# Designs tried in a protein design run: designed miniproteins, single chains. Part 63

Each design is a single chain, and the fold is of that chain. pLDDT is the mean over its residues in the fold that is shown.

## One batch from the design tools (miniprotein)

Design m2096
Fold by ESMFold2-Fast:
Structure m2096 (fold): chain A 61 residues (1-61)
Amino acid sequence: AEGNGAVAVKDYEAKSPDELSLKKGDRVRVLEVLSRDKVLAELIATGEKGIVPGSVLKPLP
């Protein structure tokens, strides 16, 4: 499997078309770390991809 697993620690509403909306507890795959504050992620439940703040994600083992 490509990428690292992470979980949303809080709800996040996308503020631009390039961002991904998340609910607390949503599992994502980290596709690319663009910066400390920007992560390209894929929502596992839907397959949707977008940028989220790194602060809303907790890495999974």
Scores: mean pLDDT 79

Design m2097
Fold by ESMFold2-Fast:
Structure m2097 (fold): chain A 100 residues (1-100)
Amino acid sequence: SAEEQKELQEKIEELEKELLEAARAGDLEKVEELLKELEELRSQGANINAQDEEGRTALHLAAEKGHKEIVELLLKHGALRGAKDKEGLTWEDIAKKKGF
């Protein structure tokens, strides 16, 4: 139904926001759990490459904070290497500036 579809989309948006926050915070366990949930919901429109207001993905935020294990985990789950933020930077551009 339209109500069930709306509830599902709201859940997906919340999980996508939590992924961005967990990646920024360096919470490896939570990122792993969220990636499993988003993978299950992929057919319903869940996007592990969801962007914040600055165009940053979880991959960008993990790279900015130097969370190497989270970067590797995101890439293993199919995060887009070529995603650009609003400054035109990829995660690799950010990682180079951070020295990894």
Scores: mean pLDDT 87

Design m2098
Fold by ESMFold2-Fast:
Structure m2098 (fold): chain A 66 residues (1-66)
Amino acid sequence: MGAEVRITAKRDIVARAPGELSLKAGEVIEGVILAVTPGGWITLRLLATGEEGDLPLADVEIEVIG
């Protein structure tokens, strides 16, 4: 894995655990995809902070930028 991506939240996403990311609807982040889980989650590393976390695939738009 290693695709650089721009991720846009389609809706408000609220972290339920320390490993999950929170985004507001329309918020944009850039990161590297580290994993895709069988439950429809992505794990990514944020380019700006180096923070790693999980987002639900159904709630985001993904654009490859790298």
Scores: mean pLDDT 81

Design m2099
Fold by ESMFold2-Fast:
Structure m2099 (fold): chain A 62 residues (1-62)
Amino acid sequence: EKIIEAFKLFDKDGNGYISAAELRHVMRNIQGEKLSDEEVDEMIRFADKDGDGQVNYEEFVA
């Protein structure tokens, strides 16, 4: 839930999408050492189905 709130801060439109770089930044920063770089990268690739750097973080979390 708190992670979603942080993602919404970067999602100016409130449409549930942010760039993969912003998602990585949030995961690394707000969660500290919860996930490794490799784990975050894999999750981003999983969520970024188009490979265009746009991620639906709502699907990523839920």
Scores: mean pLDDT 65

Design m2100
Fold by ESMFold2-Fast:
Structure m2100 (fold): chain A 152 residues (1-152)
Amino acid sequence: SAAARAKAEELLREGRRAYAEERLDEAIEYYERAIALDPEYAEAWFNLGLVYYEKGELEKAAEAFEKAAELYPEDSPERAEALLNLGRVYLELGKYEKAIEAYERALEIDPDSILAPEALSGLADAYEALGKLEEAEKLREESDRLAKELFA
């Protein structure tokens, strides 16, 4: 209902406030309550992922960012950002093949986006960790080139 959506939006706002005040457990409770009212609320899943990531709960962060990516529209910048954060979480978990998949999917949405240099750098880190040094170097050169084009 409209009332359930309005309440989920209120809870999202309270969760963002709690997060800004470093009240991480309260932020989680607000986002979980927002998701209980609207399970398709992509932004609530995305914000839940950010809080779990800050707490170092990397497996929970990955689950939340996966859900956010599924729920955002296919070609949206928000989906690309969720996939970028998912790649970062998988990289920190040592799940290098999953990190590569997430970063490649983010770049497929917008290869020239402001987020693309970070995605290319994350790909390079994953390839380097897998011992693919030539591929990693090429990706770092592409990241540096694109960053200069976007931020010159």
Scores: mean pLDDT 91

Design m2101
Fold by ESMFold2-Fast:
Structure m2101 (fold): chain A 79 residues (1-79)
Amino acid sequence: SLVDAVERLLENGANVNARDEDGLTPLMVAETQERKDVVKVLKKYGAKHVETPVDKEQTVLIEVIEKEDPSLAEEWLRK
């Protein structure tokens, strides 16, 4: 499931507050999509509405949530 993919990425060191090129965080994307299950998991791992300077290279959480595609998480975890 998407929730399981997001949680597995977070357990393997994905940056919960990583911003994409549009300045969006995983939490912002999940809230925009009204994915309450994903929002809950992100907040459990320390996601916040207030943006801090974060690693822009780690957009995998945002991509997985936006596309609702768990296979992107599996691809990232294989690296």
Scores: mean pLDDT 73

Design m2102
Fold by ESMFold2-Fast:
Structure m2102 (fold): chain A 59 residues (1-59)
Amino acid sequence: MGYILKGQELYNQGKYEEAAKQYRKALELDPSNIVAKSNLARALELDGKLEEAEKVRKE
């Protein structure tokens, strides 16, 4: 859960790549975490990584 909070802070600062890294760590701890998955996909979209975002959504 700390990784989601760190990701949220980075996302609010416009640091989408760093936010995505935090959300990935949250998913490593809990692969079924829908919140982390949704936030990761959104951060990837804003970072311009549309194909990676789509893969995350379809997992």
Scores: mean pLDDT 81

Design m2103
Fold by ESMFold2-Fast:
Structure m2103 (fold): chain A 115 residues (1-115)
Amino acid sequence: SKEEEELEKQAVDAIRNGDVEKVKELLKNEKLNITALDTLGRTFLHLAALYGHLEIVKLLLETLEEKGLDLLPKNALGEANRDLDGETPLDLARKFGHEEIVKLLEEYYKEKGIK
């Protein structure tokens, strides 16, 4: 719906800007699709890792776990947790030098048995 598309746009803008409080507000809205994919097959977790926003990465992981949702939404190629370039949120954090996010995602993936 238009409302869902507007919420997704607001979430992308808030994640890009590191607006932790706005992300918290948006994550409380049941109409926000937290597993939404952009045109590159990227989730909000991909974007938070790309932009280096550690607290937003934490919020997204906590919200996914609370909702019982998979960290592994499939892209258009059927690949879990990978964008259309084959990159995971962890790959993006490594590529852009976000060391604290790398550590957090490595620990989280290990605890969940994600390889």
Scores: mean pLDDT 78

Design m2104
Fold by ESMFold2-Fast:
Structure m2104 (fold): chain A 65 residues (1-65)
Amino acid sequence: KVLILAEATEDYEAKNPDELSLKKGEKVLVLENVDNQWALAKSLVTGKTGLVPRSKLEILEVFEE
């Protein structure tokens, strides 16, 4: 299992209930890359999980298990 630590590069407002809203600088854990555009991520600030655009994330670290 691969876990990715990433940071929001800009604010993102969820457009659907399955999406996660983020603030610029917010740290997230990427749980799964759903496709080339979307990732399933957990906010390390709020603890909430949802889909976020991969283009709004900067990868900080990759962990392999």
Scores: mean pLDDT 81

Design m2105
Fold by ESMFold2-Fast:
Structure m2105 (fold): chain A 107 residues (1-107)
Amino acid sequence: MDEELLKAAYEGDLEKVKELIKEGANLFARNKRGETPLHLAAQEGKLEVVKYLLEQAPELAALVNDAGRTPLELAQFTGKFEVAAYLGNYLAKNPEVLAKALESART
């Protein structure tokens, strides 16, 4: 199930992402590179999947992969400009997302 969620996010299959999450798939699942569904959707420029995942779990935007990159940084590196702009604007308007991740890391 979690591997199917990662694949659906990578492919931008919003309907399948919604179905898998409803069936109990782990939104925080990671592949061999430490990439979550949000990392993969951002890397591939899948804007509608990015929006849906942030609605379900805002804290996904603060998570880093094994290379220390956030979903925003992956979108920037892969030239996915619309997704990068959306994530940058989202984090600027929701500074508590990063603050909560930092607080959780300190305990």
Scores: mean pLDDT 81

Design m2106
Fold by ESMFold2-Fast:
Structure m2106 (fold): chain A 160 residues (1-160)
Amino acid sequence: MDNVVDLSFSGVSDLSFLASLTGAKELDASFNRISDLSPLASLTNLETLDVSSNRISSGLEPLASLTNLQTLDLSSNRLSSVDLSALTQLQTLDLSSNRLSDISGLASLTQLQTLDLSNNRISDISPLASLKQLQTLDLRNNRITQSADSLTSLTTLRLS
């Protein structure tokens, strides 16, 4: 069984047919019409998930079962808040081009090395102070007024 599933640009809006693909390690479902992630809750072997360029505005709770997830792309969606607190193995996260103003649900992601938060509405970055493995951070096109001095692990910071 292919450990990789590519559904990119397929025009899909329903993922219910994936519920039997419990052996999948990688899913690309980018550039679709997805708004419900409930069918992904059974895919507990996922290590990589791309759901970028979709219609996701809320309903991230089904991702809490994906405890093996290391790479997640949620970019170019409609998210106003994020809770990924269960995804403690996450190393790479793209949340760029959303509507995020609260990022408190990222504070438990202590394995995170790369984070893109660019093109959001974030003003408080204090939740990121726990992310001691964070090397790359993009915060461009936000509302940040705070100093990043607490982010002592960063090798690359983009802030404008």
Scores: mean pLDDT 97

Design m2107
Fold by ESMFold2-Fast:
Structure m2107 (fold): chain A 87 residues (1-87)
Amino acid sequence: MSLEELQKLLEESKVLINGVLLNLYNAAVLGDLETVEYLLKNKPKEFINVPDEAGYTALHYAEMMGHKEIVELLLKNGADPNAKSLL
């Protein structure tokens, strides 16, 4: 596999990653603890700190909605409470 093919697969993976991240953000907003646990078990920890287009991470959404159990779960799985919003 060439370096160019690896770069293309990484860019195509970003589209799939964006779908997974959208599900993580939605679960954090809705207080769906089971979906958050499922995503954190089945996806690399690196995704936990990715902000959306508004600059909010899943941790920011859970904090805004007051879902304490989701906040604790995200922090335990490597969420950075000092992650900068783009705002």
Scores: mean pLDDT 68

Design m2108
Fold by ESMFold2-Fast:
Order: C-alpha cells, then structure tokens, then sequence
Structure m2108 (fold): chain A 65 residues (1-65)
C-alpha cells in the first residue's frame, strides 16, 4: 500500500485524507500513471458519483487503483 499511499498524499493538497473530483481527474490524466489500465477508472468514478460531487477517501481510492 506504500505506493497507493504516496499517490494519495501527492494529490491530497489539504491533507484531509479526501480527494475531490479535480484531484481524481489530475490523477487520471497524469502521465506517470499512464502505465496503469485506467479504462475502468472512469466507469468506477461514474458508478460511485451519483450526486456529481466526486469525493473519495483513502479506502475508496485504493479500491479504484
């Protein structure tokens, strides 16, 4: 989990342990992570985001990566 934790901290600007939609979009579009198969990532985000307000904690983020 060290790599996932490092990713989460990199995008968690507030250090609140939560990533919003902008942070998740930045992660998805990051060249460093193009080697990951993120085709399902968008579908997972859509499925999780019924309110159109993407807010994921660390556990949710781990499940998507």
Amino acid sequence: DAEIEALFKKYDKDGDGVLDGDELTAFYNDESFKHLDLSDFGDRLIAADKDGDLVLDFDEFKEMV
Scores: mean pLDDT 65

Design m2109
Fold by ESMFold2-Fast:
Structure m2109 (fold): chain A 65 residues (1-65)
Amino acid sequence: SLSLEDYKRIFKRYDLDGDGVVTQEELESVPGADSSYFSILDKADYDGDGKVDWEEWEKWFLEQK
């Protein structure tokens, strides 16, 4: 199973601009991005603004317990 640190590493990988948020456009820009990461982005977008910051990403991870 993946740890919180593993998910943070994945988040940083898709944070192409280094701005602390991941968008669907950034995921689409990475060839071979797993469809599961699109699902995570959709579910972690709690504000519905199309952007997921680390706080939302971590909240999603903690909700999976």
Scores: mean pLDDT 71

Design m2110
Fold by ESMFold2-Fast:
Formats: C-alpha cells, sequence, structure tokens
Structure m2110 (fold): chain A 60 residues (1-60)
C-alpha cells in the first residue's frame, strides 16, 4: 500500500513537471489544472488530489 502510494505520488510529480515546469502545490492549482494533471498522470481526479495532499504532508 505505501509502495503503491509512492508510485502514484511520483507519477503526479512527473506529470506536474511536464505540464507546469514546477512541483505542484494543491492550493495553487485550479480545478482545470488538477484535471489536466490527472489526465497526464493517468489517474482519477480524486486520486490525484489525494496524492498531492500526501506529498504536501510529507514535504513539510
Amino acid sequence: DAERQGEIILRVLRAAHELFGRSPVLSELSEEEIRELAKAAGLSVATTREALRLFEARAG
């Protein structure tokens, strides 16, 4: 489970750097940007939001 979460986070980070050229910050992303990020990562919007929350919590 933890390994799978790590893979999902990595996928979202990769997609964010491809789309925005920077690390994603959930509070700075619009709904449209989250949808684009989810599509690029090959994940649902809900999973993408969760991955971003987990990443921010770990990156404190």
Scores: mean pLDDT 78

Design m2111
Fold by ESMFold2-Fast:
Parts: sequence; C-alpha cells; structure tokens
Structure m2111 (fold): chain A 73 residues (1-73)
Amino acid sequence: WQEQLEQWEKERQKLVDWLKSKGVPQEKIDEIESILKQIEDLLTNKWDDPQAQKEIEELYNKLRSMLLELLKE
C-alpha cells in the first residue's frame, strides 16, 4: 500500500506538470499540491490511526474531482 501511494503521488506529480503545459491556472495547481501535502502529512504523523485513513481517502476523492473538472474544461 505504501508503495502504491508513492507510485500514485509520482503519477499525480506528472499530471500536474501536464496540466501546467495545458495552461491550467496556478491557483488550481497550488490547490492540488496542497491536497497532496495534506495526504503526505497525515501518512507521516498518523500512519497507525484509522481516522487518518478515512481523511486520506476523502482527500484523494477531492483531488480526483478537481482533476476531472479541470480536464473536462
């Protein structure tokens, strides 16, 4: 799972670079990076807390929603 999370993080970083090349506003990119940082922070500080796992999933869902909206437009 930790290996999969690292892989997803790398893939999302690639996606962010791609979005920059497509002219996505910096504010939206900053929001995406903020969500990724929050996920990483939860993994680092609360990796044995089941409540943190739920928050991580919610943050991933928000990230997915934002990316889909940006790609749709």
Scores: mean pLDDT 72

Design m2112
Fold by ESMFold2-Fast:
Structure m2112 (fold): chain A 99 residues (1-99)
Amino acid sequence: DVNAADENGRTPLHRAAEIGDLEALEELLARPETDVNAADKNGRTPLHLAAENGNVKAVELLLERGHADVNAKDKNGRTPLDIAKENGHDAVAEILEKA
């Protein structure tokens, strides 16, 4: 199941975005059943996790192929852009500001 969530509410797309597994991201995003904006137990989407880890290409794929919601807020009211800026991921922040 492409949307099967673990104990923290994280799907395969969350994990691929977190580690920057581009092959897994492309495969998952090609599936129309994939929930691109699935929120984990902390309200974090795959885009939040890609931004937190500075995964530039993962962010690009989630936006271009997945049409991910750049305005999604986690349970602390933080967007992916907020997380990228706080973690010093300038390249990710620039991409998210242009989206």
Scores: mean pLDDT 88

Design m2113
Fold by ESMFold2-Fast:
Structure m2113 (fold): chain A 115 residues (1-115)
Amino acid sequence: SLGSLGESGLHLYARAGDLDGARAELARPDADVNAKDDLGRTALHLAAENGHLEIVRLLLEAGADVNAKDDLGRTALHLAAENGHEEVVKLLVEAGADPNAKDDDGLSALDLLNA
């Protein structure tokens, strides 16, 4: 029945920038670091969009898929680049994010960063 919720607690803490809440959620035996919300977004997408560098680091260390795409074909790197979160962009690239991956509009993270 928990699989019927659009957002997990990890999504909520990642969006809010609550590092201790995110760490506590990841410690749960049923934790899925790659769980997707109703828009295909993971906690990594939400942390990257909001520039929460230490939560991005925590999620990557917990095995988050750095190249996971949402329902618009966007990765965490696209969202960080679009929002100008330079340190998050750097961390995601160092973690193996593909800077040439295109979203459904045909834009890469490099296109968004240089716009």
Scores: mean pLDDT 86

Design m2114
Fold by ESMFold2-Fast:
Structure m2114 (fold): chain A 155 residues (1-155)
Amino acid sequence: MGLELLRAASRGDLERVRALLAQGADVNATLGPLNITPLHLAARRGHLEIVKLLLEAGADVNAQDSLHNDTPLHLAAYRGHLEIVKLLLEAGADVNAQDSYGRTPLHLAAYAGHEEIVKLLLEAGADKNAKDNEGRTPLDLAKERGNEELVKILE
């Protein structure tokens, strides 16, 4: 069951996710020592209806993977999945959660060039002055990427 839920969530198979949860599959099932949940896989892949269904089933919105301590919000923010970022924040995702590199979801959105996600994370109370383990802010990452519009948003 748990490994099948992870595979269904990663593939966008909504009906298989629904059927497995109705059979009592653990919504927080992990892939061995990596602590990757169905919610991480759905958030990273842009599967909005699966993210919604997993949160309604009591998925841990702030679960951290063991690879980088990424949350579902880090993965959605890096991938540009705006509606998933909204849904995770509404579900009580920690907007200032830090990965193993000290990066917040705002660092990853700024690095990836996702202007609407950067605005949304700032409106949700993201710390624009947070520093990663290299001492860089979200603004420094936007400058390194040459994104002039993100530079204006983060100043």
Scores: mean pLDDT 98

Design m2115
Fold by ESMFold2-Fast:
Structure m2115 (fold): chain A 157 residues (1-157)
Amino acid sequence: SLVEELLNAANKIIELYKTKDNKSFAEEAIKILESLGIKLSEEEKKRLLSLSKDDAIGFVLEKLAQHIIEKIKDFEELLEALLSLLSLALENLSDEVFLHFASYLVQLIAERIKDPEELKEALNALKDLILSRETPENQNAVNSVISQIESVIAKRS
């Protein structure tokens, strides 16, 4: 299925992030994104090759999230795919990279999911995963993303 293909691609990208240098990671991530039908401009490819590995993984995960929300039309499958992507980030990335991606995903969901009940369900599910990352050291950053979620929900109520 498309969901399985996208999640397999995400897992491969995370393994490349963990095992490859910056240039090799960017080159292989571009190939994976293009194999999924994600069109990158020449400027986006040049930028990705020049980014730090942490900025590069953030960019790649953002492109995957955009593609997921564009291509998956069933809400339950969409939510499962987005939560699986966020869970992979939670398990494998630093607090800074994870929370930047989580904040981006909240914004993307707020912009693209128009049904108020589906929006609330998706954002509350993200909130649960984000809260599972909370430590004394990152609590202010976690609380910032949680406040972003609560603000979106309040505005759509």
Scores: mean pLDDT 89

Design m2116
Fold by ESMFold2-Fast:
Structure m2116 (fold): chain A 63 residues (1-63)
Amino acid sequence: MVGDIVVALEDYRAQSKDDLSFRKGDRLRVLGVSEDGKWWLVQSLKTGRTGWVPSDKVEVIEA
């Protein structure tokens, strides 16, 4: 859900400029969800950067 905090389950390297790279354990705030739920638009709490991340590589920790 938008506003939730998610934690990275593994490292991810961005494949495009619209994707966000992250490290396992990074915390990200959800800003949006793709229509199919496969991608989440997030903001890194560490860097403040925004980008799309695969939903299967993150887990909700604060709702």
Scores: mean pLDDT 80

Design m2117
Fold by ESMFold2-Fast:
Structure m2117 (fold): chain A 75 residues (1-75)
Amino acid sequence: MEELEKRIKENPEDAEAWTELGKEYLSRSKYEEAIEYAQKAIALDPENKRAWLLLARAYDYLGKVDEAQKYLDKA
């Protein structure tokens, strides 16, 4: 996690680093932060399938099934 935060500090346009950071937060049940980082990755690279999948999973864990399905369809 610390390494990913430093990577983003050095290159804030690294969509893959934002996606990996979001996955770390998801694994720690920090769903709101996972959503924030996934959205950042998507803003930088809208074709990042992994970021869309991350966003869908985070919303699903929050019980927001309709949002999760919408984002899953984008992946």
Scores: mean pLDDT 81

Design m2118
Fold by ESMFold2-Fast:
Structure m2118 (fold): chain A 91 residues (1-91)
Amino acid sequence: STPLHELAERGDVEGVRRLLEGGFDVNAKDSNGRTYLLRGDEYGFTPLLLAFMNGHDDIVRVLIEGGADLTAADSNGITVYDLIDPSYLKV
């Protein structure tokens, strides 16, 4: 995982802001390499998706303000909207 992914997962708002101010790519994809064959290329979670999945609304806001792309697809064409429950995570 990138540092931005880790901070978004943990809910560290200040850490996320500092990385983005330093020029870190807000749309950075991380291969979730925790598959049977160490093949992480079939997945690509963004920091925004991790923040949504963990309910960190403040991180979600910071990432969106930083230019996060909600329509970015992984290698299978799956977007953040396909992976999260919209009823749970709509705001």
Scores: mean pLDDT 61

Design m2119
Fold by ESMFold2-Fast:
Structure m2119 (fold): chain A 84 residues (1-84)
Amino acid sequence: ARELVEKGILAYHENKYDEAIELFEKALEQLSGREKARVLYFLGKVYYKKGDYEKAIQYFEEALKIDPSNEEARKLLEEVKKKL
């Protein structure tokens, strides 16, 4: 799981969004709790960068349901909602 998350984050920073999504989705099958919340947060960021605001909102909301202390996810959720 950790290697998939690290590769997904690298793909995200390289603007390889489809590769990042595939890696994060595979990681989610193996993760729970805070680690799952982190991956959901990154999926929200990837979909936001792709302009898929509906999916970005869904992933940020799911991440915040697990980890409500993620202030960056909350800020990005508010920003994405303004684009709908």
Scores: mean pLDDT 86

Design m2120
Fold by ESMFold2-Fast:
Structure m2120 (fold): chain A 58 residues (1-58)
Amino acid sequence: MLVRALVDVESDLPNYLSFKKGDILEVLEELEGDWWLAKSLTTGEEGLVPKKYVEVLE
């Protein structure tokens, strides 16, 4: 599933994904609560993403 970032996020934590508004992310796993494990198609990095900061693409 592809999602688009709605805001810029910079994280210094190794398990959290940094991304910019408009970046396309691939959801790899839906986790408990409001978090997804996703991969940035821009950077190729993987990490935790809050669901509220992304929009699902059809």
Scores: mean pLDDT 81

Design m2121
Fold by ESMFold2-Fast:
Structure m2121 (fold): chain A 65 residues (1-65)
Amino acid sequence: AVSASVKALQEFLLSQDAGVARMFGVTAADGVFGPATEAAVKSFQKLSGLLVDGIAGPETQAALK
């Protein structure tokens, strides 16, 4: 499904490091929460020791600073 929250998440990932986001298959902020977007967020959360929920909450955003 297309959602504004997913689009914001994709835009956030692309704004922090577009190269890393694209490496996981996130090439555009289209609002579709597919496997590529979920994998990118979950991989980052797992690597950072955060809750692996696939959503860029305050904890995930803080870890990207």
Scores: mean pLDDT 62

Design m2122
Fold by ESMFold2-Fast:
Structure m2122 (fold): chain A 84 residues (1-84)
Amino acid sequence: SEVEEFLEKVIEAAEAEDEEKFFEILRNTPDPSVSPLEIRDEKGRTVLHLAAEKGKEKAVEFLLKLGFPTELKDDEGKTPLDLL
């Protein structure tokens, strides 16, 4: 899906610590009515949930430094920290 492709690109740019590419990707959000920090996949998972689940330690650190929310729950009631 477009959302899943977007979230994967965000994680890759964050893991590479490529700020220019990261913000370029955020400008091309699949849903401009939703904050890119809160865009969710079909299971209610944000970019931070997916980075944590995939063990992308640099991406998680990068996203946390940018203030991505840690308290949001996916459809199973799990926060990103629950997936670390």
Scores: mean pLDDT 82

Design m2123
Fold by ESMFold2-Fast:
Structure m2123 (fold): chain A 116 residues (1-116)
Amino acid sequence: PTESLLKLLASAQDNEGNTALHLAAKEGHADIVRLLLKADPEAALKQNNNGDTPLHLAAREGHLEVVYVLLTDAGALATQLVNAQNKFGETPLHLAAREGNEEIVELLLAYGADVN
C-alpha cells in the first residue's frame, strides 16, 4: 500500500507542473527523493511547466546530496537526466554553473554533462 501511494504522489503534478519529486529536490530532502525514486524512477524525467526536471531544481538550489541521489538511484536514466533541457534550452549544468555550485558542476560533468 505504501509503495502504491508513493507512486501516485510521484506522478501527480501541481499548478506549476511540479511533482513531489520536484519539490523534494528543490528543498534538498534527499531521503524523500530516495523514497520517490524507489517508487517510480521515471518520475526523475518528468518536466514541470518550465521544462525543469527534479535534477534542474536540485542543481539550481545547490543540493549536492539530492543531485548525487538522482544520478545514482535513477540508474540508466542518469545519462538522459544530465543532458535534459528545460524550455529555455538550459541543462542542469547551466543552472549549477550560473549559481556557482562548483561541486555539482563537477558531479554533472562526471556523469557526462555536455558543457555546451
Scores: mean pLDDT 82

Design m2124
Fold by ESMFold2-Fast:
Structure m2124 (fold): chain A 100 residues (1-100)
Amino acid sequence: FEAAREGDLEAVKEELSKPDTDVNAKDENGNTPLMLAAAAGHLEIVELLLSNPKTKVDEKDEYGMTAYDLAVAFGHDEVAELIKEYAEKRGIKLKEHGIA
């Protein structure tokens, strides 16, 4: 999903409209479309992907990073908060912060 990395919302919508599209498909680095959009800070694309009930928010790349971890790492606080709220409402653990 190059379109998710590039911020092309219309291209992402078109790709998701195809019945054979795997919304969780991983690229050569193990990144899902959600991870690429989150790392790039494309809030509207993240919202679109999270609206799809088949989207897996807790998938990890080759480095063990989730879409939430990538958004935090690249300073996209609004994207990180959106992903966190989505996961919390569904009881999905993204990453445990220590008790300290």
Scores: mean pLDDT 77

Design m2125
Fold by ESMFold2-Fast:
Structure m2125 (fold): chain A 61 residues (1-61)
Amino acid sequence: MSPVERAEALAAEFESLGYDDLARELRQAIAMLVKQGDEELLAALADHAEGLLAQLKEALA
């Protein structure tokens, strides 16, 4: 998957868990970085979101 696809998949997972505001913020950040062509920041954003999602899933368990 591209960094964009990873970040979009993570936003969908946040939304599925009820974190709609986080999902919206992530999607807005993705759109901005895609427009800027910053693949490196997109990859970093995806990595950060993945870590946050894992932490939230642990808190729900």
Scores: mean pLDDT 81

Design m2126
Fold by ESMFold2-Fast:
Structure m2126 (fold): chain A 59 residues (1-59)
Amino acid sequence: MSSKEEERRKVIKETAEKLREIGDEWNKVLTRARELRETEGLSPEEALRRAAEELGVKL
């Protein structure tokens, strides 16, 4: 038996958790960008950049 199966499961689990975190953060960025567009009249691109900066997400 190679320990590779346990390492592979660990990598898959860590990758899945990070993908979920990225998805959740991205949804927050999109929600915030929409609010900025509705309240401040920003362009879609500018609202997205500001939302990403506020939430600390890299674009």
Scores: mean pLDDT 73

Design m2127
Fold by ESMFold2-Fast:
Structure m2127 (fold): chain A 98 residues (1-98)
Amino acid sequence: LVEELVKAIMAGDLEKAKKLLDELVKAGGDINEKVEVDGKLYTPLHIAVLYAPLHGTLEMVEYLLSKGADVNAKDSDGRTPLDIAREVGDAELIEILE
């Protein structure tokens, strides 16, 4: 489920991503499980933050946070979602993650 969730987030399919996240939580899966994307390990929240500017919406980031996604989770480079938000320079995204 988490790999399919991450793929849906990357594609900007919010309806599918929300459905897959709800299924993951219902199944007792780990919302903070890391998946490999382009040779790096990311949680779903890291991917949602990376792709929010591309898709023009914070909705997936907000939804993940509402389901208990860990804002302090580190990717394979030791970056938190907030660190990524600062790199992409999105002020609203930074505010949500602070």
Scores: mean pLDDT 83

Design m2128
Fold by ESMFold2-Fast:
Structure m2128 (fold): chain A 78 residues (1-78)
Amino acid sequence: DENGRTPLHEAAEKGDVERVKELLENGADVNAKDKNGRTPLHLAREANEKKGIEGTALVEDLLLRNGADEKAKDKEGK
């Protein structure tokens, strides 16, 4: 999209566990960065912390199991 977000970024932000699983099984880049340097894991964590979106904790686990870099920093160093 306009922010360089992949389908995996959108699924992670929504807490869509089934969609995250499908995308990872189809070879989605778990560490893909959007225009702001954010990974799907960043978006899942933000959705859980700020919005309490259901499924985001499970999405975080799935991303980490598939090699997500938990220490990756965005453009703000977060």
Scores: mean pLDDT 76

